# Designed miniproteins, single chains, continued (5), part 32

Each design is a single chain, and the fold is of that chain. pLDDT is the mean over its residues in the fold that is shown.

## One batch from the design tools (miniprotein)

Design m17086
Fold by ESMFold2-Fast:
Structure m17086 (fold): chain A 97 residues (1-97)
Amino acid sequence: MDELIRLLEIIVTAYLKETRSNPQQSEIDRLAQFYAEAISRSPHVDQLREALRREAEGIRNPELRDEVLAWIRKQRIGAVFSGAVLREVADRVEKEL
């Protein structure tokens, strides 16, 4: 579950930097943890991991993207997801700030 929190923090940071010039680290951490807790309590954890992987492919910073994808590759995930979940999460995080 720590990997999901880290992945979500990285992805949230990337999206906030893309849409905002001054994202606050404390807000990123708080929102990433909030969503990570929701994901961790989900019976669809593997599907959410796959969604994170698909959305991570859209990260514009290549070093960040590669790091996120490397972390996800270490996970044993088999479920295919639309990837829209992470996009919705990132958009929701931005709107909550």
Scores: mean pLDDT 55

Design m17087
Fold by ESMFold2-Fast:
Structure m17087 (fold): chain A 60 residues (1-60)
Amino acid sequence: SVEELVEEFRKRLLEALPDIPQSALDNLERHIRDTYLTEGEEAARETGERMIRQLKRHAA
């Protein structure tokens, strides 16, 4: 479900970047939900993966 996918990526982001602001978590959730609705689960997963990579690069 989209809820399970959102929770998976929120946990992964918090594990990678424990000090990430709530706004970044909310932005990740919004993009995953939007992509899931418009393009399906695979595209939503790819969006989550891309966003985590971008956030990790920003933190470095």
Scores: mean pLDDT 85

Design m17088
Fold by ESMFold2-Fast:
Structure m17088 (fold): chain A 69 residues (1-69)
Amino acid sequence: MDEILEKVKAFLREKGVKTLDASQLAEIARELGLDVSVRQVSILMRVRGVKRLDAEQAAELLEELRLLL
């Protein structure tokens, strides 16, 4: 969890943004070795009722994806 959160925070700093869209979250997931598509991430975000994720929300979703894969 902490490792994923730190990686998300690093990505946010690198891109100069405070929140992530589905495409950016899928990019981080693939860098973590998770075989996920932008479509899969977009569906999960829609189920959660969010269009963008903060660092903590992104880390939580990435951990759930890792558990499922």
Scores: mean pLDDT 80

Design m17089
Fold by ESMFold2-Fast:
Structure m17089 (fold): chain A 111 residues (1-111)
Amino acid sequence: SKEEVIKKLEELYNLDVSKLSDRELLEKWLEVMEEMSKLSIEERVEALKEFLKKKGVDISHLSEEELKEMVELMLEVAEKVRELLEKGASIEEIEEAARKLFEEAGAKKLA
């Protein structure tokens, strides 16, 4: 549900990263993204909006379409991370692949 995704996002954001391995952190993030993928596009956007507002992030400058693009990018990154983990890729390779996807999305907005 939308409420479960919001709760899991808050729990993930409040995790003490120093007590988790990079792999454990990635696995927890993938669980949240899997739950997000079960929602409608509209519910995904609303979950992201509510989470960001609860964290005090000003989203008034972001359009509904931009928020939708952010959610779809997050899900695309999650799928790539999952594929690399299944292939036995290193955490460094996974981080680099995720970084490239975010950079490519950012470059398209600047073009």
Scores: mean pLDDT 74

Design m17090
Fold by ESMFold2-Fast:
Structure m17090 (fold): chain A 68 residues (1-68)
Amino acid sequence: SEEAEKLTQEAIEAIKNGDDEKAVEIIRRMREEGLLTKEMAQKLMTAGIKYGNKKVANEALEAYKELL
């Protein structure tokens, strides 16, 4: 989905900028709306780890586990 790809990019940008509240909100919204894929959750978890945001990394990991 183009919408899901756009939201994933917005979440990654928020992670890069240290805006953990916005990143978590976008991840939760995508999960609630069924827009989040395993690939997107993996990208978000990787970004959270890379930019040192443990809260965001954990949020993405929990979403990823529910998609297994």
Scores: mean pLDDT 82

Design m17091
Fold by ESMFold2-Fast:
Structure m17091 (fold): chain A 67 residues (1-67)
Amino acid sequence: EVPLTPEQQALHERGVEIAKLATEAERRLDAGMPVDEVRAWVAERFGPKVADAIVQAVLNQREVAAK
C-alpha cells in the first residue's frame, strides 16, 4: 500500500493525538466527569474549538449508541 511521506506522517501523528483525545474524553465522561470539565481539559491542550468539536462528537456517539 502507499507509504507515508514525512508530511503525511506529521498529519497522521496529529490525527493520532486527536483520536487519543476523543478516547480520553469518552473515558472521563464514562467515569462521571462533567462535560464542561472534559471540554476544559481538551481546551487547555488544543484550544476551545478543538475541545468543543471532540466533546460534541463523543456525546453524539454515546447518545446514539446508548453505550
Scores: mean pLDDT 72

Design m17092
Fold by ESMFold2-Fast:
Structure m17092 (fold): chain A 88 residues (1-88)
Amino acid sequence: ARVYTADEKALMIADWRRMIDSVRDNFSPDQLAFFNRVLDRISTLSPEEFTQLLQKTKDEITKFYMSLYFEAYGKAFEAVKNIDKALE
């Protein structure tokens, strides 16, 4: 199993922030604040913890990408909530 580097983690989080920002008008202010809190929490993880999170939440990350592509914004929000639960 490959461990992500700190630089790879930073680039992935930056990509997720850009994706959310590109569709920001489809989310409430509370939903956007929630996304920012989750991404900020993920940014504090070690590279090893980040790699474990990605492995544990692979299906939810895929659901998030697909939901944004198909404009299913409620499902995108649900996927991020499930990722947040995996941080506990």
Scores: mean pLDDT 87

Design m17093
Fold by ESMFold2-Fast:
Structure m17093 (fold): chain A 94 residues (1-94)
Amino acid sequence: SVAEKVIKAFEELGKELAKLVEEDPEKAIKIGEELVKGGQEGLANKDTLTDEQVLLAEAVKRIGQAAIEAAKNKDPQKLIDEAKKIGKETAEKL
């Protein structure tokens, strides 16, 4: 299902970003900031987006914020947990 694919995609993204938090936290912050910016720019054009695209843009912004916090706190597991939560909540609304 689309829901299962969304959950898996966010779990995989969370794991990759968590690895980056461990190996290069400054780069994790930079990527997190780019994800937040991408989500914000998407939402600024929400009148051109479907409801599903708005939901995904919000999810991307949330995972970017989680990556920044995980990097600052050196807590990659918290990012993995938050990514799973974001993916599940996003999938439930699709």
Scores: mean pLDDT 85

Design m17094
Fold by ESMFold2-Fast:
Structure m17094 (fold): chain A 95 residues (1-95)
Amino acid sequence: MKIGIVPLSGELTAENAEEVRERLLEEAERNDLVVIDVSGVTSIDEAALEAIREVAETAKAPVAVTYTPESKEVAEKAVAAGARPISISELGELL
């Protein structure tokens, strides 16, 4: 199984939402699963959440999100947008 890990960091806003969308779609074309690592994300705007939602709805591969306790709120928003939660331990079993 091919897994694409996409680490994101900082503030995810309308200014970078299109870049996030394009990166996730490219990984979904190459991989059987796309995992968004939001451990480095400090905030996420509605535009960035819409980008994740669109990718989760249209991408050829399922989209998952992995996180630390510090990024749990961001991860919960991504899950509400359509991403599946995946733990670091569960991800390790797939790699």
Scores: mean pLDDT 81

Design m17095
Fold by ESMFold2-Fast:
Structure m17095 (fold): chain A 83 residues (1-83)
Amino acid sequence: MAAEDAAALAEAVERLEEELREVEELLKAGRYEEAAKRALLLYITSNLLRAAASFVGDEETERRARELAERAKRILEEAEKKI
């Protein structure tokens, strides 16, 4: 299942990267409560994906998931400041 696992992790990280772009647009649109809620979920999901990628030795997906978690946390903190 290594190829299927790698494909699933790659699809998951790409989906979360798209979600991060949507959350950033919500923040720019002044939708702070919605941006904060979605950023929190993205932060949690990105950390779970990072753990899964680390477990299977997918260093690239782990790196991308870590970057997503850091960016989501920054958006969450910024949105919370404006609520």
Scores: mean pLDDT 83

Design m17096
Fold by ESMFold2-Fast:
Parts: structure tokens; sequence; C-alpha cells
Structure m17096 (fold): chain A 68 residues (1-68)
């Protein structure tokens, strides 16, 4: 994946935080997905990751959540 490992670790942290909130009943599935998309885009922007790579990462993360 063309994303730096440091950025990938930040994304994993975000996903785990939002999943924990969903499992606690604080968020719906759709609210969790929306928050994850927003936070990943912000991380990508902070690290100057290309938009195409950010959108591909979001797609993979959302697919992973839907299989969970």
Amino acid sequence: MPIPEEVEQQILRVVNEELARYEAGELSLEEMKERIRERIREIGKQHNVPEEVVEETIRRVVEGIERS
C-alpha cells in the first residue's frame, strides 16, 4: 500500500476508536462509517497523501468493517 506505515497506524487507531463507540451503542453503523471517512481524510490531508490513495484506503476500511 502506498501509504506510509505511520499514517496507516493512525488510521487503525481511528478505526478502533470509532468501532469501540459503535460497540458501546454510542453510534449507529452509518454514523461510525461517516466519522471514519472524515477522520481518515483529515489524516491524509495532514500527511499530504494523494486523494486517490485516501479514497482507496477508506473503501478498504469500510469493506473490512462490513465483514466484521
Scores: mean pLDDT 80

Design m17097
Fold by ESMFold2-Fast:
Structure m17097 (fold): chain A 79 residues (1-79)
Amino acid sequence: MLSPQLVQAIRDSGLSDEQVQQTLDQLEAIGDELTERFAAAETDEERQQLIQEGTQQSLQVLEQQAGPDVAQQFQRLSD
């Protein structure tokens, strides 16, 4: 599940309800794919790479849909 703080930041970004839902759906799809790939990963190095790739993909979605301030909020929550 996405953090409540991130969901609130997306809603507060000035997006329409439809755009908020589309953004959340895209982030959940990234999370679901990462969960499946993470479960299939055999090494800690592979798992770390998947986390980095997923974080980068989520940041790109957030920056494009909700803007850089929301992307920065996600980056802080991911540290």
Scores: mean pLDDT 77

Design m17098
Fold by ESMFold2-Fast:
Structure m17098 (fold): chain A 75 residues (1-75)
Amino acid sequence: SMLDDSINMINRRTTSMIDQSQTWTASDVQSMMDMFMNMVRSMMQLLSSNDQMVVNTQMNMAVSQMQGYIDSLQS
């Protein structure tokens, strides 16, 4: 429920960021990623400690994917 909703939101927002970033600079994508991370961190404060660990893992995976994309834009 709440955990599943959190994971689904992370996945959907990550996909949206990748789609939107196709016309953006690496700097713009980095700023968008920072805003996304702050949003996820705020959201996870409402979850149990065990659920926070799962959400944090999913966030780190999303960040790694976005960082790889940023690195590809920076030559």
Scores: mean pLDDT 75

Design m17099
Fold by ESMFold2-Fast:
Structure m17099 (fold): chain A 63 residues (1-63)
Amino acid sequence: SILEKVGTLKGKKVIIYGDETSSPGTLGRVKTQLEKLGAEVLKTFLGEPSEEEIKEADIVIKL
């Protein structure tokens, strides 16, 4: 179920990134929603994160 998928975000370290069509405002809204679901959002990026940033994350989400 959708609730099970949401549950897997609790305590997970997450990186969110978007492409050139994404806005910082959109990334910020997604960050806020994931943090409400118990995720630890490490960083948000416009463009692909570095290998070092990816290594810190349990989950990487592309918008």
Scores: mean pLDDT 71

Design m17100
Fold by ESMFold2-Fast:
Structure m17100 (fold): chain A 86 residues (1-86)
Amino acid sequence: SPEGEALLEAVETMEEDLRALERLLREQPDVDLEAVLEGLRRGEEELRKLEEEAKKVAPEDEELKEKIRRLRERLRRLIAEVEARL
């Protein structure tokens, strides 16, 4: 559906943003970890909204659900990693 495609694009945008943050953390050891953590927590809230919307708009889209699940796991791991450095 068009709504499901828009949700998929939003999830893929979050995946790209997460990849950029992972790269930043590797390449810039003096990065502001508190600012990174704040951004990651905002991302977690936005992902939660996308997950709830996906349940309403595309409940049968197993591929979208799997992408959201994997992104949530990656985000949680990165949050834990950043928190451990603080």
Scores: mean pLDDT 84

Design m17101
Fold by ESMFold2-Fast:
Structure m17101 (fold): chain A 100 residues (1-100)
Amino acid sequence: MKEKYEFIKEFADKLAEEVRKLVEGEHPNAEKIARDVASIATAALNEILQGADPEKVLKEAEEEVRRYLKEKYGLSDETVNRVIELVRKALEEAIEKLKK
């Protein structure tokens, strides 16, 4: 059994690295963007771990990430959609691991 904090840290670090690699060719602030996106996803994961509805939290996290990337950094729809798919997959995989 994994400590909650260790699990969340590993989730955040892995997601941040994957997002950083995806956006590094599109924006000079890729590291900051990756950490901020991982922070949004980590907050969503914490809400789910506290008993929030996973479907609702996932939808809200996707909308927050989309708004953050488009409004603050002006990223293309293609890059934004790729980041959202990555966040969705990471959260869905984390939820499935927590069921076991």
Scores: mean pLDDT 81

Design m17102
Fold by ESMFold2-Fast:
Structure m17102 (fold): chain A 70 residues (1-70)
Amino acid sequence: SELAERLNLDEETKKKIDSLSEEKQKELERQLDALQRELVRRLIAGEITPEEATALFRERAKELVDELSK
């Protein structure tokens, strides 16, 4: 999956993304896009650092993949 490669996720998470239905992959992309916009807004506002934003994004992305894989 191009999405999994772009996110530089571990192999287990990439396999979970690839196993998702197209509808679930679109839902994942929608939620990740919303999360990215929120984190960028918080970065611009000085509420979080780039390192914190990266950590929060990766943690939440894994949670979303796990939830959608059920």
Scores: mean pLDDT 76

Design m17103
Fold by ESMFold2-Fast:
Structure m17103 (fold): chain A 72 residues (1-72)
Amino acid sequence: DKKQDQIIDTTKDLMDKHGISGVTQTNIGKKLGISQSTVSYYMKNPKIQKAIFDMQTDAGIKQLQAAIAKIT
């Protein structure tokens, strides 16, 4: 549980600082001091997948809405 929460929190921090493009298994692994393979293994967990998909969807929608609002 604690390791799953650390991965979710690190993903959110990377998204806040670098946007969706900064959210990579390599960057998450570097932040947590674990291998990319270990991150990939945890990413197969449905709880983690759902949390990350929800975060990416929300961030993507907000970025698109901000871009649209700026032009029209």
Scores: mean pLDDT 75

Design m17104
Fold by ESMFold2-Fast:
Structure m17104 (fold): chain A 81 residues (1-81)
Amino acid sequence: SMEEIKKEAEELMKEILRLLGRASRALAQGDRATAARLLEEAEKKIEELKKLAEQLPSDYKKRVENALEILEKELRALREA
């Protein structure tokens, strides 16, 4: 159902934020290998969220796309650190 797809999008966004937070902590500890793995996992989840967004109604899709821009910017910033 549409409600299930929306819930899955919310859970994917939470998972991505969790992975980015863990990657940031790993970088702060000098663990670049762990950070790289977590960022790769976050990128995979971002791609899953992009595909899921295609199934959302236009207003909700736009909100998810705005969130994706922020998440992708954070991913890039952490990779450059």
Scores: mean pLDDT 89

Design m17105
Fold by ESMFold2-Fast:
Structure m17105 (fold): chain A 93 residues (1-93)
Amino acid sequence: MPTASKAASLFTGYAIRAIGENNLQSSPLLKKGIALLKEGEKYAKEGKIDEATRKFKEAMRLFAEAAGAEVPPDEELEEYAREMAKKTAELAK
């Protein structure tokens, strides 16, 4: 499985590809993913790690789909999202 840092790079790559390959205005998946990412950041800053994890996981799934990439298994997305939530909460302190 990809390392946690490699996972972050992968999902950043998905977001960049989704923006490049699909105009932001024409991609409902990318718009929804960005909205969920912002909600996840808000929950993480509030210390609501489980809620932030759910939002980040859905955002990552949508970014992968918008990029035309293979969507990782739910377990793998959960792990990446939880790491992102914890790191976001730590940075907000």
Scores: mean pLDDT 71

Design m17106
Fold by ESMFold2-Fast:
Structure m17106 (fold): chain A 87 residues (1-87)
Amino acid sequence: SPVDELLAEIEAELEAFKAAAEADPRLTPAQKSEIRALADHGLREIRELAREMRAKGVPEEEIIRRIREAADNLLALLRAMLAAYRA
């Protein structure tokens, strides 16, 4: 479904972000752990949101908008953390 395709895309974006952070020699192990934990927690919350909205019969287009918004907010936070750690 379009929702499952979007969730797979979001997972891929977050995995790429975690991989970039793990490979960055400028980050401490603690900073890498914080980024990984936030990405993992955020993905779980987004997946649960999608499941709950589907269970409630929310229209697919609305589920897609809400999931994309949640993912964009998470990625913006992760990018801000990474930029701060690299400064």
Scores: mean pLDDT 90

Design m17107
Fold by ESMFold2-Fast:
Structure m17107 (fold): chain A 69 residues (1-69)
Amino acid sequence: MHLIVLAPKGGKKITDELIADLKARFPELQFIRADESSIVALVPEDQVDAFKAYAESHGLQVMADAPLP
């Protein structure tokens, strides 16, 4: 499992629509925090690459990726 922190690219804000889409698309994730400034999620190892790729394609950048024991 990974703790992943996402932030918006280029001074943009994270929209409620994007947060809802991420939750619907990745229902197995635990979203610790999701707001206009950042998303913090616990991501299963088999979902990490897909989640990061989807986030990057939708104007988000990975600020941190911490593997949990």
Scores: mean pLDDT 85

Design m17108
Fold by ESMFold2-Fast:
Structure m17108 (fold): chain A 100 residues (1-100)
Amino acid sequence: LEEAIKKVKEAIEKIKEALDENKTLEEKAELLEKAIELLIEAYKLSTDPEVRELLHEAIAYASQALTYVKKGDIEEGQKLAERALEYAEKALELLEEKKA
């Protein structure tokens, strides 16, 4: 559980960095790739179906965001990354509740 929380927190930080307007397309793509890896690891560590569903949605949106960023569609990539962030933060909240 603690390891899953740590990975989701790190993924959230990477997504927030990718949403920074001062980052290049290459930097945004690299940050989203790292966030996706961390979310997948958190998903593998999670046994709760609700947490897994939220992480699955976060992974799906982050993966789509990466696709649009790589295509140079920053506006669509940004919107999808914001959706990934929403689901990742919901997953973190639920994980923190289960730890308490």
Scores: mean pLDDT 86

Design m17109
Fold by ESMFold2-Fast:
Structure m17109 (fold): chain A 67 residues (1-67)
Amino acid sequence: SLAEELSKKYNVPVSVVERAIALVRNARNVEEAAVALHTLGLPRGLQVELLQRVRGLSREEAERLLA
């Protein structure tokens, strides 16, 4: 699963990644998703990859939102 892949890559518990995926997926827009990810205190790389893989942003778009 995506949660298992990202959990292994970023050394974050699967349950935390699953919660982050749900928050990003359920956010009204990508700006709200970025705020939610920042509030969780996740590693920057994981925040970027979640925006890419769950909301379909490019890496550049995700990094601009998180700047």
Scores: mean pLDDT 88

Design m17110
Fold by ESMFold2-Fast:
Structure m17110 (fold): chain A 85 residues (1-85)
Amino acid sequence: APRLTLVTTAASPLTVAAAEAFAAYLESQGIEVTLVATPDSAAARAEFARLSAESDTAVALVEEVGGLPEIVARNAAFEELLRAL
């Protein structure tokens, strides 16, 4: 099954809830989702960069922008996976 990692910040309950909802949607499409909640935004961005550099797996970063949860970064594998849905 296709695999995808969502990275979020545990310090933002809003981004965690949004990432969990998005993960549930992706799992309904047959994608295996790993949710990684980091302590803060800096740790989340570092983890996204690490996973993107070390793996060809799909990775996206979810952060709060202007009070709303947004996908603020994604790698090429994430974009390719979403086009295949």
Scores: mean pLDDT 82

Design m17111
Fold by ESMFold2-Fast:
Structure m17111 (fold): chain A 83 residues (1-83)
Amino acid sequence: TEEKLREAARYAAAAALEARRGDGEGAVEYAQRAIQAASQSDGPNKDEIIAYLQEAAREARRGDGEGAVKYALRAIEAIRKSL
């Protein structure tokens, strides 16, 4: 649903914020919540949104906060195009 895509965008934004703060664990947790919300949506580009969020979580686990932010922002842009 559109509501689930908006929820995914909020969690993706939180993931980007935590990654910028150097909280890799927080970034991973929020990216995973964003993936869960996106997975419950019926919007277009769902697979692309989930792929970007998975990349954000992966970069956060690797300690690449900059990479995590970039992928989380790409997920948000894909969500915006789906709304």
Scores: mean pLDDT 87

Design m17112
Fold by ESMFold2-Fast:
Structure m17112 (fold): chain A 79 residues (1-79)
Amino acid sequence: EEELKKEAEFYKQRAEGSKAGIETDEANAARLRAEGDKATPEQRAVLDRQASVYERNAASGKRSLEAAEQKAKELEDKI
């Protein structure tokens, strides 16, 4: 049981780290999109491309977060 608790805590910490990263990436993407709306068409294309990278990273982070939260729950359910 103690080993399961330690492993569950590990995945919970991983999930918290992922949440912070996702929020940062989403905030950066939103900021770049907003800047693009006020920019020239050429600058907008660059900003949109940069925003898409952050959006893609956030999406990957969300999948990793869900996996970590599910693993933590499974481990806790065994305690």
Scores: mean pLDDT 82

Design m17113
Fold by ESMFold2-Fast:
Structure m17113 (fold): chain A 62 residues (1-62)
Amino acid sequence: SKFKITAVAGDEATLEDLETGKTYTARLIDSSEDYAIAQSLETGELLRIPATAGVGGTAETI
């Protein structure tokens, strides 16, 4: 995994690339108790976020 979850607000997540320190915004498309699916607004990539990870956890590309 390449992204740290730094914030979640409504339907948006803020992600930090741990290699570059660059911040990205992803829009939450779907959510459940177990996971959320988000899409990067810059790249269109789909990301899976485990619900257990929360803020400070890690997101990975699908």
Scores: mean pLDDT 72

Design m17114
Fold by ESMFold2-Fast:
Structure m17114 (fold): chain A 77 residues (1-77)
Amino acid sequence: GAMAEALERSERLGREIVDFWLDKLFEKYGLNKEKFDSLSEEERQAFLNRFWDKFAQAKTDEEVEKIAKEFNEELEK
């Protein structure tokens, strides 16, 4: 029904926002986007779930840089 469709839409928008934010981080820090894109959907979601709360709670550029560096280090493994 309409409610289930709205929830599905919200989930997609959430993923698009995270992807947009990650694209900026990939550009700024030279992250390996090809490796991230090569992850399975399940692995990608688990990775995003792990880091999303950290990014969402970041209040300063320094906090974002720290999280982005951690993201890159985990991705490059």
Scores: mean pLDDT 67

Design m17115
Fold by ESMFold2-Fast:
Order: structure tokens, then C-alpha cells, then sequence
Structure m17115 (fold): chain A 75 residues (1-75)
């Protein structure tokens, strides 16, 4: 069973990869937003499958929003 901490760590790594790819490929903010939204939806589906609490799902949402905000400031 996937732990909440492991899912958060994987989500952070995936978001960092999206930001790195965006810089390397010159992605628009719209494209970065779409990719980060994919990461969010996949992470929330995994959290649901593993019976994670609403608080853990809120932590995932906050991590994605923080990453998107950081990406917007870089563009």
C-alpha cells in the first residue's frame, strides 16, 4: 500500500520534472498548467485508491498549487 508521504514525495518529484521540462522546451504557462493538472488528478486518484484522508488529499492540492505558482513566477 502506498503511504501518504511516499505519494507526496512522488508528486513533488513529478512537479519538479514538469518545471524542468517546461524550462528546457520553452512551454507556455497554459501547457505547464495542463501538465500539473494531470499530475494532480493522478495523485488524487492514487490517494483515493489507497484510502487516504481528506487532509492528505488537501496536502496534495497545496503542493500542486505551490508548484504552479512558482512556475508562473518563472515565466
Amino acid sequence: MLSAEELLARTRERLAAVRAEARARGWSLDEVTARMNEVLLEALEEAERNGMSEAEKQRIRRVVLEALDAAAREL
Scores: mean pLDDT 83

Design m17116
Fold by ESMFold2-Fast:
Order: structure tokens, then sequence, then C-alpha cells
Structure m17116 (fold): chain A 91 residues (1-91)
């Protein structure tokens, strides 16, 4: 229940930031992010792939020159790192 609340708070912060950057139709994104968390929390292989993907994405983002894309990318990193932390703390 507590982890469930923190996951929804992370997703809501991401959705809020994405909306401020002009994103629309965010209800489907919420559902897909909740599914992504469930997959990562229930599968060790998916969890390890998520950690690897975050590191690679961080390296790509460091080379980005567009300010709006940098802000969008940082929102994605913050969300995924938050999910990783919650999964690790629940173990």
Amino acid sequence: SEVEKKVKELIEEFVKGAAELGAENLELVREELERAYELASSSEEVFELLKEAVEKYREQLAKEKDEKKKKAGQLVIDLLEGMIKLIEEAR
C-alpha cells in the first residue's frame, strides 16, 4: 500500500512535468507507466534491463543540446530512478 502510493506519486510528478512541457493524452501514459513498474518489480531480468537503460539514457541526455528535450529527458530519468529506488527498498 505504501509502495503503491509512492509509485502513483512518482507517476503523477512525471505527468505534471510532461503536461507543463505541452504533452497531452497523459491518461494512457499513466496506465503504461504503472504496467512498467509492475513488470520491473516482478521480473529480475526486466529490473536489470531497466537499470542498464537508465544509465545509457543518462549518457545520451548529457549530449542533448535542445533545452526542451533536456527537460523531458530529465523527467524520464527522475521517474525511472525513483521506480528503481522503490523496487530496491522493497527487497
Scores: mean pLDDT 82

Design m17117
Fold by ESMFold2-Fast:
Structure m17117 (fold): chain A 60 residues (1-60)
Amino acid sequence: APLSAAELARQQAVVRAAKALMDAGYTPEEIGRLIQEARAGVWPAWASDAERAAVETILA
């Protein structure tokens, strides 16, 4: 089925968030680890507000 405009916009936001993390020097493996830790409700002390916002966008 075709994606709704809202679903497409969400997917584009996720792609942009992932790209922003990669541009900041994170590998896909490190991004995956951040996502898993965030899903468990655990954030490392070194995570910035921007990194948290990007991961929350991916999890939404």
Scores: mean pLDDT 74

Design m17118
Fold by ESMFold2-Fast:
Structure m17118 (fold): chain A 69 residues (1-69)
Amino acid sequence: MKVRQESTGASLEILGGGRGIAAGMVNGEGAVLNPNTTAEDLGLNAAMASESGREKGRKAGELSHKFGS
């Protein structure tokens, strides 16, 4: 199969299935490991920031209660 590896995407298009195999490889081997990790990481980062705010709010509330006592 080295002949196909020396060929570019044009040869893969001729096979039709070659494009599917390449897409499967990036999904299973490359893309699946980090397909949209940046977008997901941004989402998780925002959620973690919100959680941090809640924890600080709870501690501030508890300190305020003991200080008022």
Scores: mean pLDDT 40

Design m17119
Fold by ESMFold2-Fast:
Structure m17119 (fold): chain A 65 residues (1-65)
Amino acid sequence: MEKALREGILIEAEASIRGIPARVRVVDGRVVVEITVETPEQREFARRLAERARRSGAVEVRILD
């Protein structure tokens, strides 16, 4: 849990520093990061974050529009 939460917070921070709204949630012991994208540039960045999260397997990234 702690490692997954830390990874989720870092993903949220990376989105936020670029002005992309993101939030971290813990649902049934799983860490989920919801990223809301408005432009193609933001969507591409969010996809890269989701790919990185998928490789680690600790965090689920959801891209919303």
Scores: mean pLDDT 82

Design m17120
Fold by ESMFold2-Fast:
Structure m17120 (fold): chain A 55 residues (1-55)
Amino acid sequence: SMDEQYAIEVSVELARILVESGLLDTLRKYIEMLKASDDPLLQRQGEAMERVLRE
């Protein structure tokens, strides 16, 4: 859905802000929490944020 795509895009932008701010440990913990969720959307958001960390 458009709402799901928007949530993913916002998560990617948040990840970029955290990388630029040097908050890498905070970003890693947040990604792991999202990926551990039973919510498929939160899992996809975590995976998208993790890709930013690997760039």
Scores: mean pLDDT 85

Design m17121
Fold by ESMFold2-Fast:
Structure m17121 (fold): chain A 91 residues (1-91)
Amino acid sequence: MRKEKIEEAKERAHRAAGELQRLLPEALRTRDRELLERALRAAKEAEESLTVIYELGSEEEKEIYKGPLEGARELKRRLEEELRRLAEEEA
């Protein structure tokens, strides 16, 4: 059911946000590849989950989750760029 998919997506988004909150400050401070890769996986999970909510949700849910979705996409882009730069520095 649509509601079940939205609730599952909300749970996934909440878990991904918690992982990002824990990992992201240290990953950015240390620029550790493993931490950056883990943060990127969490950002991708957040984007996927928030996209499900945005596509299947009510108009009210779409309005609420639009900002979080845009934030997750920007964070994913930033983490991909950091990993690219780190790879170039290690070559």
Scores: mean pLDDT 83

